# Designs tried in a protein design run: designed miniproteins, single chains. Part 71

Each design is a single chain, and the fold is of that chain. pLDDT is the mean over its residues in the fold that is shown.

## One batch from the design tools (miniprotein)

Design m2457
Fold by ESMFold2-Fast:
Structure m2457 (fold): chain A 68 residues (1-68)
Amino acid sequence: MLEEARELQEELLRQRRRVAEEHREELREKLKRVSATLDDSEEGQEKTLEWVIEVARYTLEHGEPLLP
């Protein structure tokens, strides 16, 4: 019984990590796309910077690094 429960727990932890990593990578890709899209104008560069600052603030307030 304990061995089976432990194996299930490991699988659940692996699935959890996979989902968390996918979400983190998705946010990183979204940030990169925003940066690329807004690169066409000077105002776009400012908005890209604001987005980066917003993500940094979110990370600081929640205490977890979402982006590298």
Scores: mean pLDDT 59

Design m2458
Fold by ESMFold2-Fast:
Order: C-alpha cells, then sequence, then structure tokens
Structure m2458 (fold): chain A 58 residues (1-58)
C-alpha cells in the first residue's frame, strides 16, 4: 500500500542515512524491523509497526 511504502522509505532514510548510527547498527536495526514487522498479517499492522520504530529515532 502507499502508506506502507512511505513508511518503509522514511524508515530507510532514517536508519541507512542517519550519520549518528554506525553501518553495523543500522543493518541490525533494519534486519530486526524487517523480521519483526514482516510477521504482521496486514499492511495496516506493518505500517503501525514501522511507525512505532520510527518514533524511537525521531
Amino acid sequence: SKDLDECKDELEKILLSNSTLTIETAEKITTELVTKCDKCKTDDEIVECYKDVIKKYK
């Protein structure tokens, strides 16, 4: 969905382009998010999962 794609793009920019995070840490966070949020059964649940994680870094 559009909202899911926007959340993924925003998260990727925060994690992979954030100069405060090391590459290793960003990769671990990204892997954890994909693994955890991909277990959500609907796009809406995935969006909420991604938004929760994004809030930790904003």
Scores: mean pLDDT 68

Design m2459
Fold by ESMFold2-Fast:
Structure m2459 (fold): chain A 70 residues (1-70)
Amino acid sequence: GSSKAGAEAVRKLAEEEGSERVNARKAVDALQKLGSAGGAAAVWELARAEGSEYVNAERAVKTLLAQADS
């Protein structure tokens, strides 16, 4: 898949009703399942970085949304 396709899927998950933290985690999991489409692999690494899982996942989602807007 492409990074743009992954970003669109992530955006949809992030906008689902419920906790932003839970949605961000689901979005990251979806990216991992889509395989390493260039940017998706880097975003996954950001989400796994040491520190706050929620903050890293949120930044990863925002990065992909910016790519989708381009």
Scores: mean pLDDT 52

Design m2460
Fold by ESMFold2-Fast:
Structure m2460 (fold): chain A 92 residues (1-92)
Amino acid sequence: SEEEKKLEEERKKLEVLSKQAQAYIDANPDAVRAKRDAGLDKQFEEDLKAASSNPEVLKEVEAIKKAYDAFRAALDVDPQGALEAIRKALEE
């Protein structure tokens, strides 16, 4: 269904973000630089907003959003823990 396709696309985007975040942390221990990449943040927000128009997808998108918000908050304090939070969200 259309709902399943949008949810799968969001999951794939989170996987890409997780891999990019890990590579960035490995190469650059300063999480401040990750915050400056507004492009990825804005793109994810736009994707989330598009998916949220569908009631069937909303609950799963909100769970993913919660994990994303936790990831961003944790990046300031514990970058490694932030990656673990996203991984758990994708496994649920």
Scores: mean pLDDT 63

Design m2461
Fold by ESMFold2-Fast:
Structure m2461 (fold): chain A 78 residues (1-78)
Amino acid sequence: SKEKADKIIDKIAESFREKYTPEEAELVREAVRAAADSVIDPSKQKEFDELLKRLEERSPEVAEAARIAAQQVIDYLK
């Protein structure tokens, strides 16, 4: 459900805020939200890819962590 997805995404974003900048944590939140939305709407995959590219340009380490978090959310929702 959207409520369960929102709660998981919020917890992921909080975890990233503890380790990284608020700007990086917000980009991660947007990326994992797009990944979650792509489970229902495949067109959202393009938004996820673009947000992930922006994260890679800032920090490859944060982008890798975001990929892992996004996959965990997708696996949970499928």
Scores: mean pLDDT 82

Design m2462
Fold by ESMFold2-Fast:
Structure m2462 (fold): chain A 66 residues (1-66)
Amino acid sequence: FEEELEKLLELVEERMKSGDPFALEMAQIAIGVLKAIINQPNASEEEKKLAEEAIKRIEELMEEYK
């Protein structure tokens, strides 16, 4: 899970740095998926915390590359 989140963050950042016109849309989709994970009744507190931190990081990247 942690490894998958790091890979996701790296991919989003790479796409934004490259000027990919779909980078913003990809970031929004990633946030949606992470919010869905947080709302799952069987998600652990650790998974919810990691997903919340990942959402914050993606939101920061989106603001940086506006």
Scores: mean pLDDT 76

Design m2463
Fold by ESMFold2-Fast:
Structure m2463 (fold): chain A 86 residues (1-86)
Amino acid sequence: SEEKIEKAREHLKKGDEALKSGNYQEAIKHYEEAIKLLDEADETPEVYRLKARAYFGLAEAYRQLGDDEKAIEYWKKALEYLEKMR
């Protein structure tokens, strides 16, 4: 599913841009869409890396919004996927 991975990368970029601009709700939507697309892709180290990036983005966005419980949960998910990579 090359097309899904490409779209996920576009959403990760838009999420990162929204996060840097302080548009935390927009960042969350883009990271969630990236994860949804990556969940439909084959499990590869590349997909694990992209999922880790998305979950780190979600963790930071929720931290900035003051939702520390969600921030911690998403950081744990990001670290889990990072461990699955070489």
Scores: mean pLDDT 88

Design m2464
Fold by ESMFold2-Fast:
Structure m2464 (fold): chain A 84 residues (1-84)
Amino acid sequence: MLEEIREAAERLIALAKELGLSEEIIRLAEKALENGEGEGILYLAKALALGMLELVERNPEGISPEEAREFIERELKKLEELLA
């Protein structure tokens, strides 16, 4: 569980930096690493959701709002399954 939270948070931080997403997303992912367990899972899920919502708001090439929301739903469910 802790290792999965760390790896997911680290990947999300790297993606946020590469895509130029807001510092808030990075901070939420860092809080996931800091808290580690139940609270850490919630921070990680929030960071992921916020990141995808920011991508939808920017309307980046190749990502439709529907596809972005499907991705959020899928990844959040995977996160819940892996960390539960």
Scores: mean pLDDT 69

Design m2465
Fold by ESMFold2-Fast:
Structure m2465 (fold): chain A 61 residues (1-61)
Amino acid sequence: MEELREAARAYAASFARDAAEEAALVELGLQILDENREALGGDVSRLYELLFPPLLAAARA
């Protein structure tokens, strides 16, 4: 669980252009992780696949 949360935070932060955007994207990434936790089964690659479209859309909106 902690490893997935750390991966989600780091990945979401990588889309951010500034500190405010980073906070918002990290919150979004953690929310998506929590909603899909059981489906992920600890798979970090699946987590990145799940997070990429919504994080990209939010960061480029």
Scores: mean pLDDT 79

Design m2466
Fold by ESMFold2-Fast:
Structure m2466 (fold): chain A 91 residues (1-91)
Amino acid sequence: MKATIEIKVEILENGQVKITVTLTLDSGETRTFEKVVEGSQAVAAMEELVRDALRYAKEAGATEIEVKTDNPEDAERFKRIVEGAKEEIDA
């Protein structure tokens, strides 16, 4: 089963960062994970949300994870975060 993770990062007017991770299963089910954090905590919060999404996908029977983003420059960074989180939950 294939699962798609889409990561969206929004910088808010007060300097906080809103991170949204949307998980879509090939069954058509979607689940959203979201946090608003200080900019300095953005990477750690993103890693946590990705871990939560991957754990959910694994429990649902997903064997393949695809990372989707509208920004090509962020694609490699997001893929590295997903790979790191996947290694952690597979341990």
Scores: mean pLDDT 77

Design m2467
Fold by ESMFold2-Fast:
Structure m2467 (fold): chain A 120 residues (1-120)
Amino acid sequence: MDEERAREIAKEVYEKYKDKSVEEIAEELGIPKELLEEIERENGSLTKPALLALLALHRAVEAGITSLTAEKPIIEYLSEKLKVSEEDLTKAYNTALKILMQNREKLSPALVAALDRIGM
């Protein structure tokens, strides 16, 4: 099932990136330092959870899973592992998405393509 595949992707992202810095995760996503600093101002300590959720969603849409199917399993998995509420993680994730969508010209082509699929 695509929901189970989305959870597996969230698990792989969490295990690979849990010990990485916010800066390293942003670099993997192709987020420039200026936009990372803006995301950090809005999300504070939820910045790393939000970027992990975005990375897992990026991987899920690249694997052909729709954002509508992937978002809830990813948020549920990461909120449990990171010990943050699903509500807080969803809000932080949506804030990061808004900042990135408003600054598409500063993003990598791969991230722009993923954001377009997430917005569909």
Scores: mean pLDDT 84

Design m2468
Fold by ESMFold2-Fast:
Structure m2468 (fold): chain A 97 residues (1-97)
Amino acid sequence: MEEEYKELLEEIDKAEEALLKKAEENGGFLSLSEIEEVLKKVLSSEAVRDLLLTEFRRILKENGRDVLSLEEIKEAVDRVRERLEHTLELHKLSEKA
């Protein structure tokens, strides 16, 4: 579990780096389809990809745009990272009775 958690965090860091680089190349914005393409290339974990895509879709719904800014991408990634940290805490708390 700890090693799997480290791998998930490393994947999130790789996803953030790749997304921010792609957004900078695109004038500071990415569409959901561009995000999906980047995540498919960078992430091996379907679960992490789905968490990130869910957060990006939520932000798009709230902002009323078809694209995410660099700032919004960073915020989405940070929220997913926090959720994974919370999940790890739940696993630690549920440690075998």
Scores: mean pLDDT 77

Design m2469
Fold by ESMFold2-Fast:
Structure m2469 (fold): chain A 69 residues (1-69)
Amino acid sequence: DARYQAFVDAVRAADTDGDGRISHAQVRAVARRAGFSDAEIDAILAADTDGDGTMSFVDVRRAARAVLA
């Protein structure tokens, strides 16, 4: 929960576009700061089915919850 909350707060802060999307590089950076392992980060990024290198806040949060479940 503390790791999930830190991740959610960091994702919100990293949204430079203001459109609710975040790049893979930003996801890696914020997840590492929140204490996620490399394997957990890879699992979050694997949830990007479009392969565009960006994820919505909804997709990122769902993936992070699934990894921590």
Scores: mean pLDDT 74

Design m2470
Fold by ESMFold2-Fast:
Structure m2470 (fold): chain A 88 residues (1-88)
Amino acid sequence: MPPELTGEGARIGGELAFKGGKNATQSTAAALSAIGGAISGGLYASKGDEKKAIEEGKNGYLTAEKNGGELGKKGGKIALEAAEKAAK
């Protein structure tokens, strides 16, 4: 279900925020960006909009990478994978 995929992406992003956010504000911003991408991707997937689901996941990935370096890149990749899986 798209809500479950959205929740899973948010949970993983939250774990990254917990681990990184204590150490740096940048890590928290990156994790929040990844969570946002996963939520948007899940919402578009629930509407059957495969193209938008992938685009939102990709945007979350790029924003997380830009704002959080390696930690952001990892979180964004998880959000992108969740959106792509929802679109299939």
Scores: mean pLDDT 57

Design m2471
Fold by ESMFold2-Fast:
Structure m2471 (fold): chain A 105 residues (1-105)
Amino acid sequence: NWNDVNLGPFFQKIRDKAEELEKLLPKELAEKIYKNDPTVRSIATLLQQLTGLSKNAAVVAALVLMLKVMGKEGLREYLKTVAKLSEDDVKKAVEAAEKGLEILK
């Protein structure tokens, strides 16, 4: 639910926590998601333009936003069925989103 996302404080926190977010997801997996998923790529590109994040940190922040909107199971199913990630890659991406959400609280 987009109404549950407070974007102003979210943008400030992702800027302040950029280095911590960047470390949550392996660079190879972040590049794979960015290249192959147009939704994550679009969100990450907008976040990079608004905050100056690295691509890696922006992908993590995009996954956090998606987690807030669709929940853990929704994100898991999206990454599996739409992004077509392996089970191991889905687990890593969901764990990165959950840790990113904790950092951005």
Scores: mean pLDDT 83

Design m2472
Fold by ESMFold2-Fast:
Structure m2472 (fold): chain A 101 residues (1-101)
Amino acid sequence: MEKLEELIDKFAKYLEIELSEEERELVLRLILDPNDEEVAEKIKKLPEEKQQVLLMIAIGVVLALEKGEEAALKALDILKDRLAGKISSEEANARLEALYA
């Protein structure tokens, strides 16, 4: 869906992250089939920072589709604060879980 690719690009830009063509494809495939073992293996080969970013973009897109863009933007703000060093990874995870409840 054109909308999925647009949301991936929008959220990557919001987080000020540049995605390669391959990374963008991995995020799209993860959204379409979250149980794709090949995609999971490819993501695990990336640096930890990149793994977390790709997973959070995928989560943001899914959240936007299921609970609306406002909930997704809150999730992205939490990630943005974590990347800026304003909050710990543990605090970010707790806040993200609260949004999913």
Scores: mean pLDDT 77

Design m2473
Fold by ESMFold2-Fast:
Structure m2473 (fold): chain A 59 residues (1-59)
Amino acid sequence: MEKKKELLEKAEKIRSEAQRAIDEAVRTHPGPEAGRRAGELVRKADEEIQKLKEEIENL
């Protein structure tokens, strides 16, 4: 159970950090380049979260 909880917390942290980066990029100077960078961060976070979810599903 501890391992599953740890993985879930890591996934939430990754998502939260990516969302924060998106919000900050949009707030600071919303431009095509800032939006693209933010999108890349979200995509990377989603990939990491997906890996963690697969790990949890196989526990």
Scores: mean pLDDT 74

Design m2474
Fold by ESMFold2-Fast:
Structure m2474 (fold): chain A 110 residues (1-110)
Amino acid sequence: SSAEIRRQVILVNASAASVVIFVESLRLAGVEISPEERELLAEMMRVASEAERLVQAGDYEGAIEKVRELVRLYGELRRQLAPRLTPAQAAALDATGRRMQELLRQIEEL
C-alpha cells in the first residue's frame, strides 16, 4: 500500500540520518573525514530528501529508485571509511547498512 511505502521510506531516511550522526561522532573522536566522504554524506542527505519528495508526490517508482541510489552511496561511504574504522565501528555501520538493504527489499515487494 502507499502508506506502507511511505513508512518504509521514512525508516530508510532515519537510517541514513543515523549514518550522518555516526560519522559526525567519528569526527568528534578525532577520525579524519575526507572531502570526498563529506560530499558522499551531503549527497546521501540530498537523495533521502528527494525520495521523501517523490513519495509525497505519489511517484513511488521514483522514490524506490532514490532509495536504491541511497543504498549505493552508503556502500561507497562504507568502503572509503573501512581502513579507519575499528571492528566495533565497522560492525555498527554494517548493522545500519543491513537495515537499509532490508527496508529496500521490503519496499520492492510492495
Scores: mean pLDDT 84

Design m2475
Fold by ESMFold2-Fast:
Structure m2475 (fold): chain A 64 residues (1-64)
Amino acid sequence: MPVTQPASPEEREAVTRIARERGLTLLGAVLVTYEDGTRYIAALVQDADGTRRILTIPLEEALA
C-alpha cells in the first residue's frame, strides 16, 4: 500500500511554484511513497474557473 504523509515545507514551496507557473492555486499537498520506493507529490489545486483537481508530480522533478 502507498504511504501518505504531509508535504514538507520544501516540497510545498516547490509545488506552490509549479502551480503558480500554471495559473493554479495550491490548496494542499501530500507526499505519497509507493512500496518500490518511488515518491510523488499529490497536490490539490484550483484553476481560475474554480475547478479543483489533483496534480501528481514525481518528487525528484518537483525538487529539480
Scores: mean pLDDT 79

Design m2476
Fold by ESMFold2-Fast:
Structure m2476 (fold): chain A 86 residues (1-86)
Amino acid sequence: LVEEILADPGLAAAALVGAADLAEFGSAEELAAAEAATSDPEALEELLRELLERGRALLREAGVDPRTAPVEEILAAGRAVLAARR
């Protein structure tokens, strides 16, 4: 998973969209769990998987596929969906 994200800028952008969603709309408990996960490589990989799935769900709502869309389109779609949820 980590190697796949590092190799694919679209997947990295999707994970970043998921991270932005967690940072803005995550509970205090979810944010504390994410912070704790950064100290454990196994928990960090699971966190990255959750962030990627969060990002992909938001991008799917916008009709954007991170496997084929350019990074700029992925990030723009992510920003638009997050703004709509405020």
Scores: mean pLDDT 75

Design m2477
Fold by ESMFold2-Fast:
Structure m2477 (fold): chain A 76 residues (1-76)
Amino acid sequence: MSADEAIAEALKLAEDGGNTEAVEHLRQASAARDAGDYVAATEHVARFAKAMIDAGVISPEEAAALATRVANALLS
């Protein structure tokens, strides 16, 4: 799966759940990736996962799996 596809799926889940903090972190991760700052992109993915867990929108396991998919796509 491409980085864009993984980010788009995660973004859709955050938006559907009304989690504006998670949405903002994914947008920042995408912007950082486009700027070539993969360290900042990965940090924002981690903050996205925390925001999703804290909001109870999805399970902690699902949030961790999504964050792992996005991070792996960004690093490949």
Scores: mean pLDDT 77

Design m2478
Fold by ESMFold2-Fast:
Structure m2478 (fold): chain A 62 residues (1-62)
Amino acid sequence: VDIEALARRIAESLVANQPDASDEQVRAVARAAGRAAGIPEEELPRLEELTVRAFRELRAAA
């Protein structure tokens, strides 16, 4: 699984549906989506941080 591509897809969905989401909420959604996609537990923190970064970048570009 391409974790960076997954993080970008999650961030895009969040910007479209919950643009005011906090970093904590973004991390929680990324964890849930990552687990559902079969990402190993040790990789979930990386997915969370990549998703938060992508979410911030997409929101700033608007």
Scores: mean pLDDT 83

Design m2479
Fold by ESMFold2-Fast:
Structure m2479 (fold): chain A 66 residues (1-66)
Amino acid sequence: DLLVVGLAEHTDKEKIKEIVEKYGGRLILADENGGIVSIVPADKAEELVKALEEEFGGRFFALPLS
């Protein structure tokens, strides 16, 4: 699994959760400033990054846990 982390320009916690779960992930954090942290299967991480950037704007990155 990988972390998908970023900062959304527009945030909707419920929609973010739905998209993360659609890609088989789990939302760990979504704050009021647009900060988002999720864990996702490694093979879905790039697709989730693209989906989040397209829906919410901002920048997201897939990062190794270790």
Scores: mean pLDDT 80

Design m2480
Fold by ESMFold2-Fast:
Structure m2480 (fold): chain A 84 residues (1-84)
Amino acid sequence: SSSGVKKDIEARIAEIRALVDQAIAANGSDRGKQLAQQAIDAIDQLEDQIRTWYDQGLISQREATLFLSELTSLRMLAYELLRE
């Protein structure tokens, strides 16, 4: 159902946010860079899944756009952590 799909997306975004928060706390360490890379990999997987669910009609265009926008912001933070 669309409600179940939205909850799954929200849970995965929460897990990605936790990885980014842990990467920030470990900033400048090898662990921080590993956590940032794990966040990027999780974002890539979730973006592909959101596109699939949108194509299947399980989420609206507006919902897909909002979730992808949030993932883009998290991706930018993770890339900054990898560069430092």
Scores: mean pLDDT 88

Design m2481
Fold by ESMFold2-Fast:
Structure m2481 (fold): chain A 72 residues (1-72)
Amino acid sequence: SLEEEARALLAEAEAVLAEAKAAGAPESAVRWAQAAIALFQRVLDSDLSDEAKQLLLEQGKAMLAAAKKAVA
């Protein structure tokens, strides 16, 4: 489900944010991880259509991928 996917991605994004802060990663990595977290939280907390939730998940995944690349 979109909710299960959002919860898994939220946990991953929170782990990436913690790693970025611990490693002293660039501010961009922290900002992308925070943006991903906000998008995934919005999927879980908002009364949105499934189509809108899918778009938020896609955008969040892109932000998370950017954060992971910047942390590595």
Scores: mean pLDDT 87

Design m2482
Fold by ESMFold2-Fast:
Structure m2482 (fold): chain A 113 residues (1-113)
Amino acid sequence: DPELAEELAEKIVEYLWNIVENGSEEEKKELEELAETGTSSNKKLEELGKVLAEVFGENGLEKFQILLKFFLTLKERLSPEDWEKALESIKKLLTELLKKAKKELQEKLKEIL
């Protein structure tokens, strides 16, 4: 379902970016832990990470961790215009990956988000 893939990609990017931009110190630390270790004390973040690792395929956990590190640095290293463009590029990448993902993984993401 192309519309579901786009909707899920948007929700994923919005959820992660909201933590980076507006999250508490605890929420940011939980996201940093997921980026560094591939695990999180936050159940929603951990479940999201596991499903997205499968969506990314080969070395999927490592690829997802790299993506999270980019999210954590976007606000600090880029202008607002540049991080808006970066977020849009990430949405497009996730949409294409989700279109190719098994329906089971898309349904799991829908339940998490």
Scores: mean pLDDT 83

Design m2483
Fold by ESMFold2-Fast:
Order: structure tokens, then sequence, then C-alpha cells
Structure m2483 (fold): chain A 65 residues (1-65)
């Protein structure tokens, strides 16, 4: 939970540099990342977030706007 908040701040910075990411939100200890790209961009963001989720030990969801 405390780690989730720290990870959310770090991921927000990283996500902001990833093509196709609009913004992120922390909800109930889980980070939700929104994408404003096409299906190709969505796939790339989802793959990157899945990796970060494993490395940071935090639950991350990717959704399209």
Amino acid sequence: MRAAREAAAAIRVVAWSIEGVAWGRLENGELVVYTDGDEEAYARVKEEMERLSKELGVKIRVERL
C-alpha cells in the first residue's frame, strides 16, 4: 500500500514518457493508466505496464480513453 503510492509517483513519470499514455490514477492501491492511442499504442503500453507491475510488485491496469 505504501509501496503502491511510491510506485504510482515513479510510474507517472515513466508513463508520461511512453508514447500513447494520456495519464495515470491511483485507485484503491492499484494504478490505472489511460491511453489515448490506437490499438497498436494500447498494446505497447499494456506490455510496458505489465513489465513495470512485475518489477515494482504493484498492480497496474491499462485502459483506453
Scores: mean pLDDT 66

Design m2484
Fold by ESMFold2-Fast:
Structure m2484 (fold): chain A 102 residues (1-102)
Amino acid sequence: DLASIEENEQKLKEETLAIMKELGIPDSEIEAYKNLSLDLQKQLQATIIYLKDTLDDPELLRELILLMIELALEEQKNPDMSPEEVSKLMNERVKKLMEKFK
């Protein structure tokens, strides 16, 4: 059902934006997210919703979302990056962020 698929995609988009706004993600970062490819936006939507359900620390969630948007923008600018290289960058940045949060 095409209409149901479109309604679900719109709902996930709205839910992701609501989470970002609730956490105080800057409008500039939300705009950067909106300028990502649809595939990258969908990947971030799934991850953000999952993290919101699993993390109790809203400040940590906020910083992880900012990190994910930054990495997605770098991936979009550098299409030659391998999934392994992207994963390595994510792991290094998450480790550095976790040092701030203990």
Scores: mean pLDDT 79

Design m2485
Fold by ESMFold2-Fast:
Structure m2485 (fold): chain A 87 residues (1-87)
Amino acid sequence: SMSQQGDRLAQQLVRDPQVGGDQVSDFVSTSSADDALNTVIQVTRQAVRSGRDLTSVMRGLSSTIGTLDQDQQDRAQAQVDDAERRL
């Protein structure tokens, strides 16, 4: 499921931000910008639900976030800020 995929990506990003970030970038590189945004949102939500280190997750997602337009980056940042407030 997408929730299981998001949790696996969040876990990988915490263990190795570079490898996890490369896996996310590879996953979205053949996808639309909307798929990139949805991946960032899903991974961030699963990281919060799983009690993972959000800073490491966001570090690994930086390249994927960099491919988003300004509106999508704002939406991703709002999701991160909401997740941090719930920790």
Scores: mean pLDDT 68

Design m2486
Fold by ESMFold2-Fast:
Structure m2486 (fold): chain A 86 residues (1-86)
Amino acid sequence: MTVTVFGKTYTIKGDPALRDSIEYDEKTKTITVGPKYVEQVARFLSEGDMSGLPEALRRELVALETAIINDLDNETFYRLAALLRK
């Protein structure tokens, strides 16, 4: 599954070894999460919807968004934050 966040395309993969944690590879723009959460993680990244996610995973997704924002140029960050960080 793929999702576009802040103009960049990310791949979301399911790994049964991951239960309530998340792995992020910045070089390949790949996010790995438990298989049952792949669709919910995609909705969070595209729509900000945390429905169906356990609290621990929601905390990791907030940290992931911070990491993604840090991958952007400051000008791009400020423009997108004004629109998408509701």
Scores: mean pLDDT 71

Design m2487
Fold by ESMFold2-Fast:
Structure m2487 (fold): chain A 66 residues (1-66)
Amino acid sequence: MLSKEEANKELLEIVKNTMREIGDIEERILRARQAGDQEAIRQAESELEQVGERFKQEVREIEERS
C-alpha cells in the first residue's frame, strides 16, 4: 500500500510521461494531415488510443496500491 505522497509522485511521473507521448503523436497527426496521408493519421490515432488505455491502467494500479 502506497503512502499518499508516494502515490502522488508516481501519478505525477505517469502524467508527465503520458503528456509527452500525446504531444509527439499530435505533432505526427498534424504533419500527416498537412500531407494528406490518411493511413498515417489512422495509425497515429490508433496509437493515441493505446496511450490512453495504458494511462488508465497505470492510474488504476496506483489506486489499487493506495
Scores: mean pLDDT 82

Design m2488
Fold by ESMFold2-Fast:
Formats: structure tokens, sequence, C-alpha cells
Structure m2488 (fold): chain A 74 residues (1-74)
């Protein structure tokens, strides 16, 4: 039961990380869309988009590694 609880909590934490990552991807894509519509601010918006997408990737990788570590210890 305790191992199942630990694994469940780890999976819930990973799901929260995936939601956070998805939020960053959505914001990044929003900046890309703004860059398409506003040529004057395109370079700035594309750079912000890239930064948000990179942060999304980092959060997803962190969550995956944390879940894998828990699964290996159980």
Amino acid sequence: EEKERILKEAREKYREKLIESASKYAEGLGYYARGVMDKENREKDLKLGDEYLERGDEIEEEGRKELEEVEKEL
C-alpha cells in the first residue's frame, strides 16, 4: 500500500509538471502567433516564444526524470 501511495503521488506530481509544461507551450505559441500578426515586434515575440517553449521542455524533462527515479526506487 505505501509503495502504491508513493507511486500515485509521483504520478500526480508528474501530471502537474505536464500541465505546467503545456501552459508554457501555449504561451510560447501565443507569442509566435503575435509575431506573425505584428511584423514590427516579430523578433521580440519570436524570442519570447522560443524562451517559453524551452522552459516547457525543461519542466517536462524534470518531471519525467523525477517520476523515473521514484519508479526505480520502488
Scores: mean pLDDT 84

Design m2489
Fold by ESMFold2-Fast:
Structure m2489 (fold): chain A 74 residues (1-74)
Amino acid sequence: GPSLEEEALRVWAEAGERLRAATSPDQVDAVYREAMARLDELRAKATDPEVLEFIDLVRRGLEAAYAERRAQLA
């Protein structure tokens, strides 16, 4: 099966596409909540510090992308 890092990258890719397609603040908020919940599940499964750091990096990227897209629709 895929690694936790590969799954985190899939969450990032899917969320990025959905954020770009979103046309309302509510849609952006929904994408962000779903993606963060999935990353939290992956983080809970991780025991390797390098994997945890990688997931946290993806989380920070998603937070930044969310904030930018949310501001564009304000």
Scores: mean pLDDT 89

Design m2490
Fold by ESMFold2-Fast:
Structure m2490 (fold): chain A 106 residues (1-106)
Amino acid sequence: AAAELGELVAEAVRRAEELKKLDPSDPAVREELERQHRIATAVPAKLGEILERRGLLDLEREMTEKGDELAAAGREEGQVEVLAEALERLPPEDQEAILKAFEEAV
């Protein structure tokens, strides 16, 4: 579940980047780009909310630092692994809340 959510976010990010290369005046391109952006942001936004509510700010900071290090090294795919690892550390109820937020964004 957690790894699957990370892959779905990564796919939405990749699709958004590909859509940015297309004609931005096309309404269909804009609509799909907005949809992919909603999908890509839903999981990280809900995760951030849960981490703040649980008082897990140190985990949020660790994830951000690891993500920045991987991006600086040119390992953008590693950011998906960091997200999946954080999701796996959450109790099942919070993982279900994140999945619901993703489903509502689709």
Scores: mean pLDDT 67

Design m2491
Fold by ESMFold2-Fast:
Structure m2491 (fold): chain A 57 residues (1-57)
Amino acid sequence: SNSLVDLVREQAQAAGLDQDTIASYVRAAEALKGKDAQTISEALGLPIKDVERALSD
């Protein structure tokens, strides 16, 4: 439902992370709702351009 959460889940699954780690990243993405793309990028280790795209929907 949230493009940022979907991005985080997709990237973590592609990286081969376990389900508990993926769930932790998803919770972190949900906690970052309303933050700017730079802050989210730095906190989650995602490229800022991917974060900006996810936030622009």
Scores: mean pLDDT 79

